# Designed miniproteins, single chains, continued (2): the designs that were tried, part 61

Each design is a single chain, and the fold is of that chain. pLDDT is the mean over its residues in the fold that is shown.

## One batch from the design tools (miniprotein)

Design m6101
Fold by ESMFold2-Fast:
Structure m6101 (fold): chain A 81 residues (1-81)
Amino acid sequence: MSDEERLAAQRAALETLEGLLARAAEDPDILSPELVARIQALAARLRGLLEAGRVASDEERTEVTRTLVEAFNAISAYLEA
């Protein structure tokens, strides 16, 4: 994957994280406060990297993917309840 493709994926991930934070602000019960705090920290890191034109590390990309899966599972469980 090129750096341009990685930066595009990183921007898409940031937009998704910001969307999750916006959803949690409208419905505080949809995500735990701990998960919201982790998403906020991750979004801030991705934003900083994107402003610098830097690609996230493999470890950071794994953390983003894991956090997104956890958030989507939490939303799915909340909507099924």
Scores: mean pLDDT 82

Design m6102
Fold by ESMFold2-Fast:
Structure m6102 (fold): chain A 65 residues (1-65)
Amino acid sequence: LDELIAQAKALEAQGEKLREQGAKYLELGKSTKDYGKYTNLGRNYELQGEAKRAQAAALRAKAAA
């Protein structure tokens, strides 16, 4: 159980960093001539961050069961 909680916390931290990076690229995309490139990068990072957070939630649910 403690291993699952520790793993979930690590995934939550990774997801937060990925979402923050994605938001930065989306913001850069608004102000640059290469906005399509940065928008695609930002969306990719945000999706990866969401996936990590979903994995963490599943591990927490498993630990609580």
Scores: mean pLDDT 80

Design m6103
Fold by ESMFold2-Fast:
Structure m6103 (fold): chain A 58 residues (1-58)
Amino acid sequence: MLVAEVVSDEGAEALKNLGLKRGDRITLEELAEKAGVSPELMAGLLRRDVPGVRLFEE
């Protein structure tokens, strides 16, 4: 299962409108649901456009 972790204040700022803070962990599926996009699109956005968020398998 892919998990997103907010590892920096820059990542927290990028995701603040989704209610996430530095140190928060959320599944990719739940994050995509909050943003109203597919998990595949969310994974691409996080890897390409959002520094300070780590994607890893758990």
Scores: mean pLDDT 80

Design m6104
Fold by ESMFold2-Fast:
Structure m6104 (fold): chain A 90 residues (1-90)
Amino acid sequence: MAAGEAQIRMLEILAAFAREQGRERLAEAAERALRIVREIRRALEEGGVEAAERLAEEREEELREAERTILEGLAALSEEEREALAKALA
């Protein structure tokens, strides 16, 4: 899998939510993951499946680090923030 539209939408919502809550690290990590996923989709459009797969493999560690930061940021959210995020994602 190169890049998914649903993944892009979820990352866009998460980044916007994190910015609204003043959660800068979470917002930056979501924005970084979003950029990587968009780059992979761009590679698919310009170079086909092989180009997208190669870029996904090359960026796997960076995406994993961003995902880890996102999970840490989500774990640090208050109950109120978690409820607000759930509503934004619905």
Scores: mean pLDDT 82

Design m6105
Fold by ESMFold2-Fast:
Structure m6105 (fold): chain A 64 residues (1-64)
Amino acid sequence: LKVGQTGVAVAPIPQTSPDELALRPGDRVEVVEILDENWVKVRNLVTGEEGILSVEALETYVEF
């Protein structure tokens, strides 16, 4: 993953905490910031919302 990279969610990701971003299949996302080895700040380009997602979730449920 790298800052500015964009992808498409292929599966739903629920929000489990206030800081996380929920995604629906077909949502477009952009990597805004790499926080650490496990967490990334992303923006939903459809809703304009920002939040954090795990690197594992992004690599599993988002196609870049």
Scores: mean pLDDT 78

Design m6106
Fold by ESMFold2-Fast:
Structure m6106 (fold): chain A 83 residues (1-83)
Amino acid sequence: AAPVVRPESVEEIRELLRMQTDALLAYVRANPDLPVEAVRAALEDIEAEVRARLDNGGASEEEKEELLKELRERAEEVLRAAE
């Protein structure tokens, strides 16, 4: 049987968020002619994944707000690099 993945800790979700946004930022910087719409779609996918993991992980409302704020700040940096 395939291994079952348990809900991640808030710290692990934060690391996932940072890893994914850092990877996307590096990709955008390497490909400056990327359409901003494609970058926005990738960021929306990352946000949806982070939100789902936070909900499943039982994070407090304050912890969710903090991580989503960091995600939004990182997303803004990625979008600025895409311009």
Scores: mean pLDDT 78

Design m6107
Fold by ESMFold2-Fast:
Structure m6107 (fold): chain A 113 residues (1-113)
Amino acid sequence: SKKEEELIKKAEEEIEKAVAAFRAGDWATALKHLEKAVDYILKIKDKKKQIELLEKLAEALRELLEELTRREAALEEAGAPLEELVDVGVGHVALAVALTVIKKLIEKLKEEL
């Protein structure tokens, strides 16, 4: 119980750090915190709790992807430098791939319930 509560808290803290890093455009830091969040979630023994936390993570990534898509469109309309557009595009791909991986993990865990 206490160990599970600590793992949940650590997972939620790493999700918060990943979201903050994605919003700051620090893709490398965001992915490191995302990996830590998933690692903590996978250490939880209750599969239903793992699925709930992964679904919360997927929703956060979905919202970030929508925010970044709007930012990318605004930068294109403003005629931003190519380097800035490429950087935002890298972030967009990173979020899309991460969301796909998390969704597949959720499906796999649901099949094991």
Scores: mean pLDDT 89

Design m6108
Fold by ESMFold2-Fast:
Structure m6108 (fold): chain A 110 residues (1-110)
Amino acid sequence: SMERLRAVLLEVVDAILNHSPESELFARLPDLSLFPDLLKIVSDPVSLETIRAGIESGEIRTLDEFEAALDKMFENFKKLYPNTPVEATADELRAFAHALLARARAALSA
C-alpha cells in the first residue's frame, strides 16, 4: 500500500539521520541566501529534510525515486566537501541506506 511504503521511506530517513553524529551534516541544506555560490557547485541541492518533505508531499512515490534522491544527496555533499572526511561519511551512509532499501524492497514485495 502507498501508506505502508510512505511509512517505510520515512523510517529509512530517520535511520540514516540517527546512524552517527556525522549524519547531522546531511539533515538540512546550508542557508543558500548566505551562501548562494554553492548553487554553482550543485544546481539541485538535496538534504534529508528535502527528501522527507518530498515523501510527505507525494513528490517521492516509489522506492526507486527515493533511492535516486538519496544518491543525489550523497553525491552533492561529496561535491560540496571534496577531499574531506565527508566523502567517507557519505559513502558509509550510502552503503547503510542501500542495505535498508534492499530489506524494505524485499518486505514490500511480500
Scores: mean pLDDT 85

Design m6109
Fold by ESMFold2-Fast:
Structure m6109 (fold): chain A 82 residues (1-82)
Amino acid sequence: MTAEQILSSLADVSRVNGDFESAKLADEGLKKVQKIKDKKQQLKLAYETSIKVAEISEENGNMVTMFMALKAAQEAKKKLKE
């Protein structure tokens, strides 16, 4: 899974669950990732953005989006260690 796929999927899940603040954050992260050429830097940003989405989703009481964001962060972290 690429950094773009991680953030795109997270934005879509956030929108479907009515968490528009999380969706906006994921969309902003995706735009930043598209400007980065280095794959490790892309994954680093995807990880950091996913953690931020998890925090905001938890504050908003959106447990589904929080869980999906934590899973997205875990996938990005795994890829960074390879």
Scores: mean pLDDT 85

Design m6110
Fold by ESMFold2-Fast:
Structure m6110 (fold): chain A 79 residues (1-79)
Amino acid sequence: MSPVEKALQIAKEKNLPEIEKAAQHALDAVRRADTEGRFDEAIAALQKLIELAKKNNDEEVLSYAEEGLRNVQTAKANL
């Protein structure tokens, strides 16, 4: 399971609809980055998820969202 998929799972389990929506959007953006090379969209979506996780003091979602962001930034740098 990817870090972003794990963040989405945790948001669903904790019934956090705003974080769940942001995590789903980030997951969709990461999948599009992998297929279409649209890394900036994925970075923006993950940064929004990180902001929401911080506002909700959810350290688990924050940790996985930050790992997902690092993975996308690394993939973009290797182009």
Scores: mean pLDDT 84

Design m6111
Fold by ESMFold2-Fast:
Structure m6111 (fold): chain A 67 residues (1-67)
Amino acid sequence: SMEERRQRLLAELEKLLEEAKKIGDSVYDTVQKLLERARQASDVEEMERIVENAKRLIEYYKEKKKK
């Protein structure tokens, strides 16, 4: 259902937020804003796009932290 999909996407963003917290405050702030945007999203497709963006950001910052 749409409701189950929404809950799954929000749970993924919460996990990404915890990963962001371990990386640094600036990354945490960025992912938190994405989570807030997802909560305000009118449709699940927009939420999926936000989750994808958050995943890419976390991946980028994990690589950057190695340098």
Scores: mean pLDDT 81

Design m6112
Fold by ESMFold2-Fast:
Structure m6112 (fold): chain A 88 residues (1-88)
Amino acid sequence: SENVAAMKEALRRLAEAIAASEELPEEVRALLAELLRALVAGDRERAEALGRRLEERLRSLGEEKAREIEEYVTELGLKIMKEVAEKA
């Protein structure tokens, strides 16, 4: 129960942080933020649709740019997870 609540809080904060991340391409920011919000809401169909659109967009940017975005999002997610854990 507490672990699920912490995960949802981390996902919510990650969505907010991604939406504010000017370093990410605008369309990637929008798709990622909406995907994370759909995951928090338990909207599986919306999350799957947004995930497919995000994957297509990342493929269109090329593998190197997609990797840079993945590394940025991963680092940001780990930072937020640490901040959420410090409050538990």
Scores: mean pLDDT 83

Design m6113
Fold by ESMFold2-Fast:
Structure m6113 (fold): chain A 67 residues (1-67)
Amino acid sequence: SMAAALAAAEARGAAAMEKWGKLANKIYESQGEEIEVEVNGVKVVIKTPEEVSSAEIGEMIAKILAA
């Protein structure tokens, strides 16, 4: 049971890091465009800024992943 719980936690961590990287790239590359992100089965439209700093990208991703 403990080994299964650890394996599940590792898999969730890897999936979260993959989603983090994909969301960061999508926000960074979208530059002023609207993007659709699926959060918990719901499509959310996000307006990206034309210019964005690493800090702003991190804040946006944190809010998206927390939803």
Scores: mean pLDDT 64

Design m6114
Fold by ESMFold2-Fast:
Structure m6114 (fold): chain A 74 residues (1-74)
Amino acid sequence: SSRARRRAIRSELFGRILEALAEGYRAGWSDEELRARVREVVEEVAKREGLSPEERAQFYDLAERIFAQLLADR
């Protein structure tokens, strides 16, 4: 179902964003570099799943919210 697919995509994005933060902190990346990596992750998933530009925008918004929340919880 579309709901199961969206749940799977969200779960994957959350995990990959956490990995990107872990990698960036180890490498000493800036917040700008971390954001760029997060955008790359969203774009990779969007291309694989064949998402429309509107769906991509929604997942970029989701990724930004996850990124902001993870930084706030430090």
Scores: mean pLDDT 75

Design m6115
Fold by ESMFold2-Fast:
Structure m6115 (fold): chain A 92 residues (1-92)
Amino acid sequence: VLSVDEAVALLSERLPKGSKVAILLPLSKLSLAGEIANRLEELGFEVVMYTNASDEVIEEAKKQGVKAIITDEAGAPRVRELAPDVPVIVVE
């Protein structure tokens, strides 16, 4: 599990500018999702935000060609199962 600073640093180290990143956090964590999205967009990433980590949302993110998925501990197991080839970043 990573802090926002650690997640942003890891993604900026491993992915080129212009990479698409999905944020799959529940509505209860909308402020956290917005903070992460703003910081990634400042670094030149394309961010797609969803308010859940449902199977439909995970499949949609995969179809959009996202290079990483940010989720929480509750969403991480299903994201890893449905998107095994996509790096999963777990935030607090």
Scores: mean pLDDT 83

Design m6116
Fold by ESMFold2-Fast:
Structure m6116 (fold): chain A 74 residues (1-74)
Amino acid sequence: SVSDRVDTLLSELEGLIDQLEAARAAGDDATAAAIAERASVVLEELRRLYPQLSPEQQARVDALIDRFVAVLGA
């Protein structure tokens, strides 16, 4: 279902942001850039689906966007 796909995308984005935070902490710019590109693709798909998401799923997306922006700004 669309909901199952969204939950999969949310889990993938969470994992990518965790990996991005680790790469940034390690100073691995090349790995960080590659992960950020993949995270941006997943986030773009979630943004397209956003109006169809449950309030709980929207809150998860919002939290992940905040984390993604924070790590890119560090």
Scores: mean pLDDT 87

Design m6117
Fold by ESMFold2-Fast:
Structure m6117 (fold): chain A 69 residues (1-69)
Amino acid sequence: SEAERKERLERMRELFERGVQLVAALLKKRYGIEVNVDKEKVEELSKLPEEEILKEMERLSKEIAELLA
């Protein structure tokens, strides 16, 4: 249905936005590189241990794969 497609697309947008934020947080934490994306959210995520950021990226990757199947 149209409603189901809209829900799926919004979920996909949320997952990809989280992916960009996690990558930006990892770049900041590991290399001191700042990406001009959602600065406050990236700052919060960069407070996490690197291993937790990587775990969140793994979880996100699985969610994206399941959504696109």
Scores: mean pLDDT 82

Design m6118
Fold by ESMFold2-Fast:
Structure m6118 (fold): chain A 89 residues (1-89)
Amino acid sequence: SSGKVVIGTMGNSGGVLSAQKLKDQLESQGIEAEVVVYLEPGRGGQGGGSATDEMIEDLKKGKLDIIVLPESYYEKLKEEGLLKEEFPL
């Protein structure tokens, strides 16, 4: 809940490892964190058919606090306006 940071990432080695490193960094600061792994393709209908889109929706719903993705996905997130808000960690 309010004291726990939820980190979303894609089900690939780079994303999972980066999310685990971030979790370790947060826990070293006394902040409880957990990692949630999303798989490609995303669950559900054709309109939301990617893990990235599911992570974005979960972030908007407050189910995720941080998204960890490869650099190639960060450009899309910037265009969606999601990287304009910095969370102080």
Scores: mean pLDDT 67

Design m6119
Fold by ESMFold2-Fast:
Structure m6119 (fold): chain A 81 residues (1-81)
Amino acid sequence: MSMGEKAIQGKKVGDVIRVLKNGRTFKVGDKVVIVDDEDFGPVAVKFSEVNLVKDRILGTGVVVRVDGNTLDVELTEVFDL
């Protein structure tokens, strides 16, 4: 039930990550960014949604959860669009 999923450990708020495998929340090829969520701390959200908040990535900390799950991810550049 997590054969393709891994914890996003060692990632920091502001990191932009490409999803490598299908999970519950994100699909392969999704570009996500780590933001500091007020309720859960650092979480991954879709990159397009972050721009709606303030055109800025917020916070301090380390990714501990992705919508309650863990996903295989790879680092990518913000400008790789």
Scores: mean pLDDT 47

Design m6120
Fold by ESMFold2-Fast:
Structure m6120 (fold): chain A 94 residues (1-94)
Amino acid sequence: SERLELEMRAGVIAVAAAVLKVVSEKIASRTENPEIIEMAKEVAELSERAIELAQKALEAEDLEEMRELIERAEEELRRAREAWERLEKLLEEA
């Protein structure tokens, strides 16, 4: 059951990060504001790191390695969400 719980956590991270990446990339493509473009790129880059770590976790054979990769993915997703909050504020001010 522990492996299944870790697989579910990795899957949730990957989906959440993928949504942030797609939306932030679309925002960057639709604006000429350099501050918004820079922040949107930061969200996309952090989200991509979270996706890569979640994918590595799903490929891990060792449960301890899998947990460490998930914890790292969760941290990158947390940073992506913080960058997203900054992006939302910039969009409201523009």
Scores: mean pLDDT 90

Design m6121
Fold by ESMFold2-Fast:
Structure m6121 (fold): chain A 56 residues (1-56)
Amino acid sequence: MPKTAYVTAVGPTVEEALAKARAKLEEEYPGAEIVDVSVLPASGGRYIVTLKVRVP
C-alpha cells in the first residue's frame, strides 16, 4: 500500500542538505518517489530540506 513519508536533512548549503536528504531517502525508502521538496533556512547559516515521498 502506498504511504506518505517525510525525510529531513540539514546542511550548510541547500545543495548539501538536499544531497543528504536524498541519501537518507535511498537508505530508508528505496524506490520511493519524491512528491515535494521543502527548503527552510535555519539558525546558524544552515538549511533544512524536507522531502515528501510516496513509498510503494
Scores: mean pLDDT 82

Design m6122
Fold by ESMFold2-Fast:
Structure m6122 (fold): chain A 97 residues (1-97)
Amino acid sequence: SLNEEVKRRVAELLLEAGRQAPVLRERLEELAERVLNSEASAIKLVEQTIRDLQALKAEVEADESLSPEERERALAALDRAIAELQELLEELREYEE
């Protein structure tokens, strides 16, 4: 179904971001698991994941324990994932009747 396909695509994007930013790997794996177990509609799921990643980005920006290199890598990975999810959201809305 569309919802199952979207869940897999979103989870894959989150796991890829975790590979790009190892300091976020566990948090992104937890988000991916939450996505796979979500009962939300495809659009609501993508919207919620974008919000969750924006919140995580704010946490990374405030985290003084991260090196500058780790922070830069983490922010870049999150920005890429957010952009890809926003593109997916536009794609899904194109097919909304």
Scores: mean pLDDT 87

Design m6123
Fold by ESMFold2-Fast:
Structure m6123 (fold): chain A 74 residues (1-74)
Amino acid sequence: FEEARAAILAGDVEAAARVLEEIVRETSRHPEYTREATEAGIEAVRHLVEGDVEGALEALDRLEEVHRRAREAL
């Protein structure tokens, strides 16, 4: 998540997308979280492409929460 946050803050869409895809893929190993993780990842990249760094960070925070819940087997 630190790598994704750093890429978003740098405005590096390509790096951010790559790291976010890794996080979404890892989270999606629990099928029940696939939709939430995918949606958050897509929103983060979309906001960043639009130049909305704040929106991208908010979407990343949502992805972190989904990943945490998946890790805890919630």
Scores: mean pLDDT 77

Design m6124
Fold by ESMFold2-Fast:
Structure m6124 (fold): chain A 79 residues (1-79)
Amino acid sequence: MSPEEVAKKTYELLKELGLTKTAEAIERLIKEGRPVEATLLGYQHLAIEASKGNEKAKKALKELEELAKKSGITLPPLP
């Protein structure tokens, strides 16, 4: 999977969760040729939502971790 495909999937996951402003920021990063930064931004926001007990965010976070692994994107450890 390309970094651009992972970033696009990250955008879709954030839209499904109603994180519209974060999704818009990710779309801008993708258009600027920064798909890895887009993925990392989405990862951080999904992690915050998952920490609040959002079950959909927890599932989205796991899906993103699997996609990142398949694309060779290294995700930072969560604080």
Scores: mean pLDDT 81

Design m6125
Fold by ESMFold2-Fast:
Structure m6125 (fold): chain A 65 residues (1-65)
Amino acid sequence: MTVTGSSTVEAGQKTDAAMLAAGGSENDATKAGAAASIATGSGDQSALEIANRLGAPYGVTAVAK
């Protein structure tokens, strides 16, 4: 599942929801959502990598714009 967000809040919420829908834990979903939010707001590639590493076991890929 691919998750995209044009805003910090949108990216975080979509990533969190996608991970929970895929059977991920609330803790992993929150961490991935926070990382996706940071990546979207700052363009931080390391934060995007963290979000994608947390999402990978659940088939969730985050893309920041």
Scores: mean pLDDT 71

Design m6126
Fold by ESMFold2-Fast:
Structure m6126 (fold): chain A 85 residues (1-85)
Amino acid sequence: EKKKKLKELEELGQKYFEEYLKNPSKEKYEKAKEHYEKALEIAKELNDEARIARLYLALGLLYKLAKDYEKAEEYYKKAKEINPE
C-alpha cells in the first residue's frame, strides 16, 4: 500500500514539476511541492534513503526555481548527507 502510494505521489510531483518548468504558476508549484512533501513523509516511514535523497533533491530544485535559495540549499544539504556519492 505505502510503496504504491509513494510511487504515485512521486509521479504526480514530477508531472506538476515539469508543468511548472514550462509555465511557472503558483498552482503548479504548490501541487508539485505538496506531492513531493507527501512522498517524502512516506519515504521516511519506509526508511528508503535513496527515495528520501531524491525527494530532497527534487524539493531543492523546486525551491531554487521559485527563488527560495535558502530552502533550496537546505534541501540539497539534506540530500547530500543521506547520499554523499
Scores: mean pLDDT 84

Design m6127
Fold by ESMFold2-Fast:
Structure m6127 (fold): chain A 88 residues (1-88)
Amino acid sequence: MAEEVENLINEIISKLDPEDRLKLAETKDFEEIKEFLEKLLKDGKISELEKEILLEYFKLRTTKIEGKDRDSILEELKKKLEELLKKK
């Protein structure tokens, strides 16, 4: 279910400072999000696994999904996120 994916993402985002969370929410360009996530990793605010999880999430969120099957993409993302989180 999408709710499980959102819970996993929320746990990762909740570890971030409010300022960093706002920056991610305001950024609409995927390349800028990617660079920002790399900075968070360098600053030790997220792990490599959390960076990969957030990249997949924001790729879906920031990309125009007009005419795309969002549910199919979310189902695939859920499976990837669950596997990545198991590895910590």
Scores: mean pLDDT 69

Design m6128
Fold by ESMFold2-Fast:
Structure m6128 (fold): chain A 78 residues (1-78)
Amino acid sequence: MEELKKFEEEYPELYKKLKEATEKYKGDPQKVLEEVKLSPEEIKKLGEILGIPEASDLEVVEELVQLINSAEAREKAA
C-alpha cells in the first residue's frame, strides 16, 4: 500500500492510466501492460518503488494491478 501511494505521488498521470486500464481489462496484467505501454525506464523505476527491481515488466504490472484492485476493494467495503 505504501508503494502504491508513492507511485501515485511521483507518477500521477501514469497511475491514472494504469488504474483505468486495470478497470477496462478487469485486472488482466498482460492487457494492462499492452494498453499502458510502459517504457523500460518506467518499468525499472516502478520495480524499484515496489521493492522488486529485478522483476520483469509483466511482474511489475501484476503487482501494481493487485495493489490497485486491493485498494478498490477496500474503498467498496468502507
Scores: mean pLDDT 75

Design m6129
Fold by ESMFold2-Fast:
Structure m6129 (fold): chain A 68 residues (1-68)
Amino acid sequence: SPEIEALQRRLEELRRETVRRVSELQNEYHAETDPKKRQELLEQIRRVVEEYQREADRLREELARLRA
């Protein structure tokens, strides 16, 4: 199904984009010496991961409905 294939591609793209964003934030965290800015970067990483989990779950639920 083209729709199932499109959702699988969206999930993979979302995963890849999330890994890229987290890696960039982790690199910034390791380069940062200000404790307050480091804490803000950790909070940003947490928000990015939470956003990913919500969107990925939504897409998986949509995919499950199409496979039923």
Scores: mean pLDDT 89

Design m6130
Fold by ESMFold2-Fast:
Structure m6130 (fold): chain A 90 residues (1-90)
Amino acid sequence: MEEEIEKALKELEEAWKEYMDRLLQIQQDGVLNNISEDEALQRIQDLKKELEQKAKELLSKVSSSPEGKKKLEEKWNEFKKEYEKLAKGE
């Protein structure tokens, strides 16, 4: 179980970093007029849904461990807070 928890946390961190980079690229493309505002907003919403779905999947993998679930939920809440700040331009 410990190895499964560590793998889930690492996978969540890697997914967060990838989605953060993609979010920043979409925002940059919008500012540079490479894509429309509507297209940029849609892509951001799609990325958010993908990230939330990934977090849900990883939580289900560690659901049998109360400690693992707590650790993953705490990490996800940190990333969610950071993601919301980036999406708002804070």
Scores: mean pLDDT 77

Design m6131
Fold by ESMFold2-Fast:
Structure m6131 (fold): chain A 75 residues (1-75)
Amino acid sequence: MLEEARRLGREMAEAGKSAAELVRAMVEAGFSREAIEAAVVELYREKGVDLPEAAMRAAGARMYDLAKAELEAEA
């Protein structure tokens, strides 16, 4: 799961996708919060984002929480 998530993050970065697009797709596919955080870190690294890993993980966690809340509101 985590290695699959990291690979998906790298592939989405290469395809020019945003972190928000990655997170929404992964939430819909049933990935865990930890997997999504790892994928966001890999996506940001591939895009050359100059942020500490902790900040990138925090961004991923926030995007996960927002996407989950949105899906629950739609249900």
Scores: mean pLDDT 81

Design m6132
Fold by ESMFold2-Fast:
Structure m6132 (fold): chain A 100 residues (1-100)
Amino acid sequence: KEKEIEKLLEEIYKLAKEAEENRDSDPEKAIKHLEEALKKVDELRELLGIKTTEVTAAIGGGIEDVEVTYKKAEEDTPLGVFLTNLSKTIEAEIKLLKMR
């Protein structure tokens, strides 16, 4: 379990880094990396037995508010909250990149 968790976290970090590097120069490539990162977050949740539900929320303030749909952990555990916030952030970034 531990080695699989470490591998998934390393892949998520690597994909997020590659997305950031391509954010301005190649938004389509950045989106692909972020979508792969979400897939790895889902794999991590399955490995950890974390159950999720889909929620939709407005992100930002005022004119910059964007509605995003993301997976939220059903149980309020520290790791569940961390992965929820990670998914929410990635989904928001994908949506903002697609609006360009």
Scores: mean pLDDT 79

Design m6133
Fold by ESMFold2-Fast:
Structure m6133 (fold): chain A 69 residues (1-69)
Amino acid sequence: NSDEVTKLMEQLSKTLLEMIRAIVEGNKDEAKKLAKEALALIDQLAQASGREGLAKEWRERVEELLKKV
């Protein structure tokens, strides 16, 4: 469902922006919480779109950003 994919993409974009803000502010606990939410949205988007390979790369990028906090 394209409407579902669009909503998930909008939620993921917001969550990623908030995660980056938390990292920049040095808020490690908030960054970890937002990363969990982003990873869950990536998994939902992979299931809805069938693009598991792309989702794996996005998950790895989120985890790499967390290593910098």
Scores: mean pLDDT 82

Design m6134
Fold by ESMFold2-Fast:
Structure m6134 (fold): chain A 76 residues (1-76)
Amino acid sequence: SSRSVEELIAELKSKDPAVVLRALGELARIRDPRAIEPLIETLKKLLKDKDPRVVIAAQRFLEDWDNPELREAVLA
């Protein structure tokens, strides 16, 4: 990735859901421990978003989430 972990974490705060989902995917691939809590919190927020398109995009991302423990933390 051309982005640093810090830049990707900052992109999770974007108002553009495409930017947020791209940052989520990159951070999940990198597996940096600094990103674990921001990833969980971002997905929890996206699932509660008032825009149904954002909720659907977050649900689709969780379908590709390969860590069951982290997935359970998001759904708690």
Scores: mean pLDDT 76

Design m6135
Fold by ESMFold2-Fast:
Structure m6135 (fold): chain A 68 residues (1-68)
Amino acid sequence: SAEREKKGAELGAKIARELATEKGLNPDKAAELGAEVGGRLAKQGLSPQEAGRRGGEIAVETLKDEGE
């Protein structure tokens, strides 16, 4: 569980940073949110890869709506 959560958070941070850079958003803020959401989804039972992807997408959407 802990290993899965950590990997989901790391992948969420990485994917959020990459997506934010592509969309002209703040990559550091995106990575922080992506780690939080990716870790949470992995803890809830998603694969680390799926949790990271979803976490990254959610982080970028959140910043796009409220950050700019």
Scores: mean pLDDT 83

Design m6136
Fold by ESMFold2-Fast:
Structure m6136 (fold): chain A 86 residues (1-86)
Amino acid sequence: GTERAARAAEEAARAGEAGDAEAAEKGALRAGEEGLRSGTLGAQLAAGGALLGLGVGKVVGGGKVDARVAGAGGRGGAATARALAA
């Protein structure tokens, strides 16, 4: 549910902070998959933030994923989902 999507978004955030664009992309896509499976608002917010960060990261990176931008979206989505769940 929400926890799995938030955790995947947090994985994307950690990978982005480490500069690992591939891991950040995988984490963001996994958050999106968990959002689709769960249907909870929190899971959708975590997925939306992570996927938005990935999309912006691709644009900012000029054909390469900007790991930090992709990770920032994951962190924002996860934080929003957790705040909603609290």
Scores: mean pLDDT 77

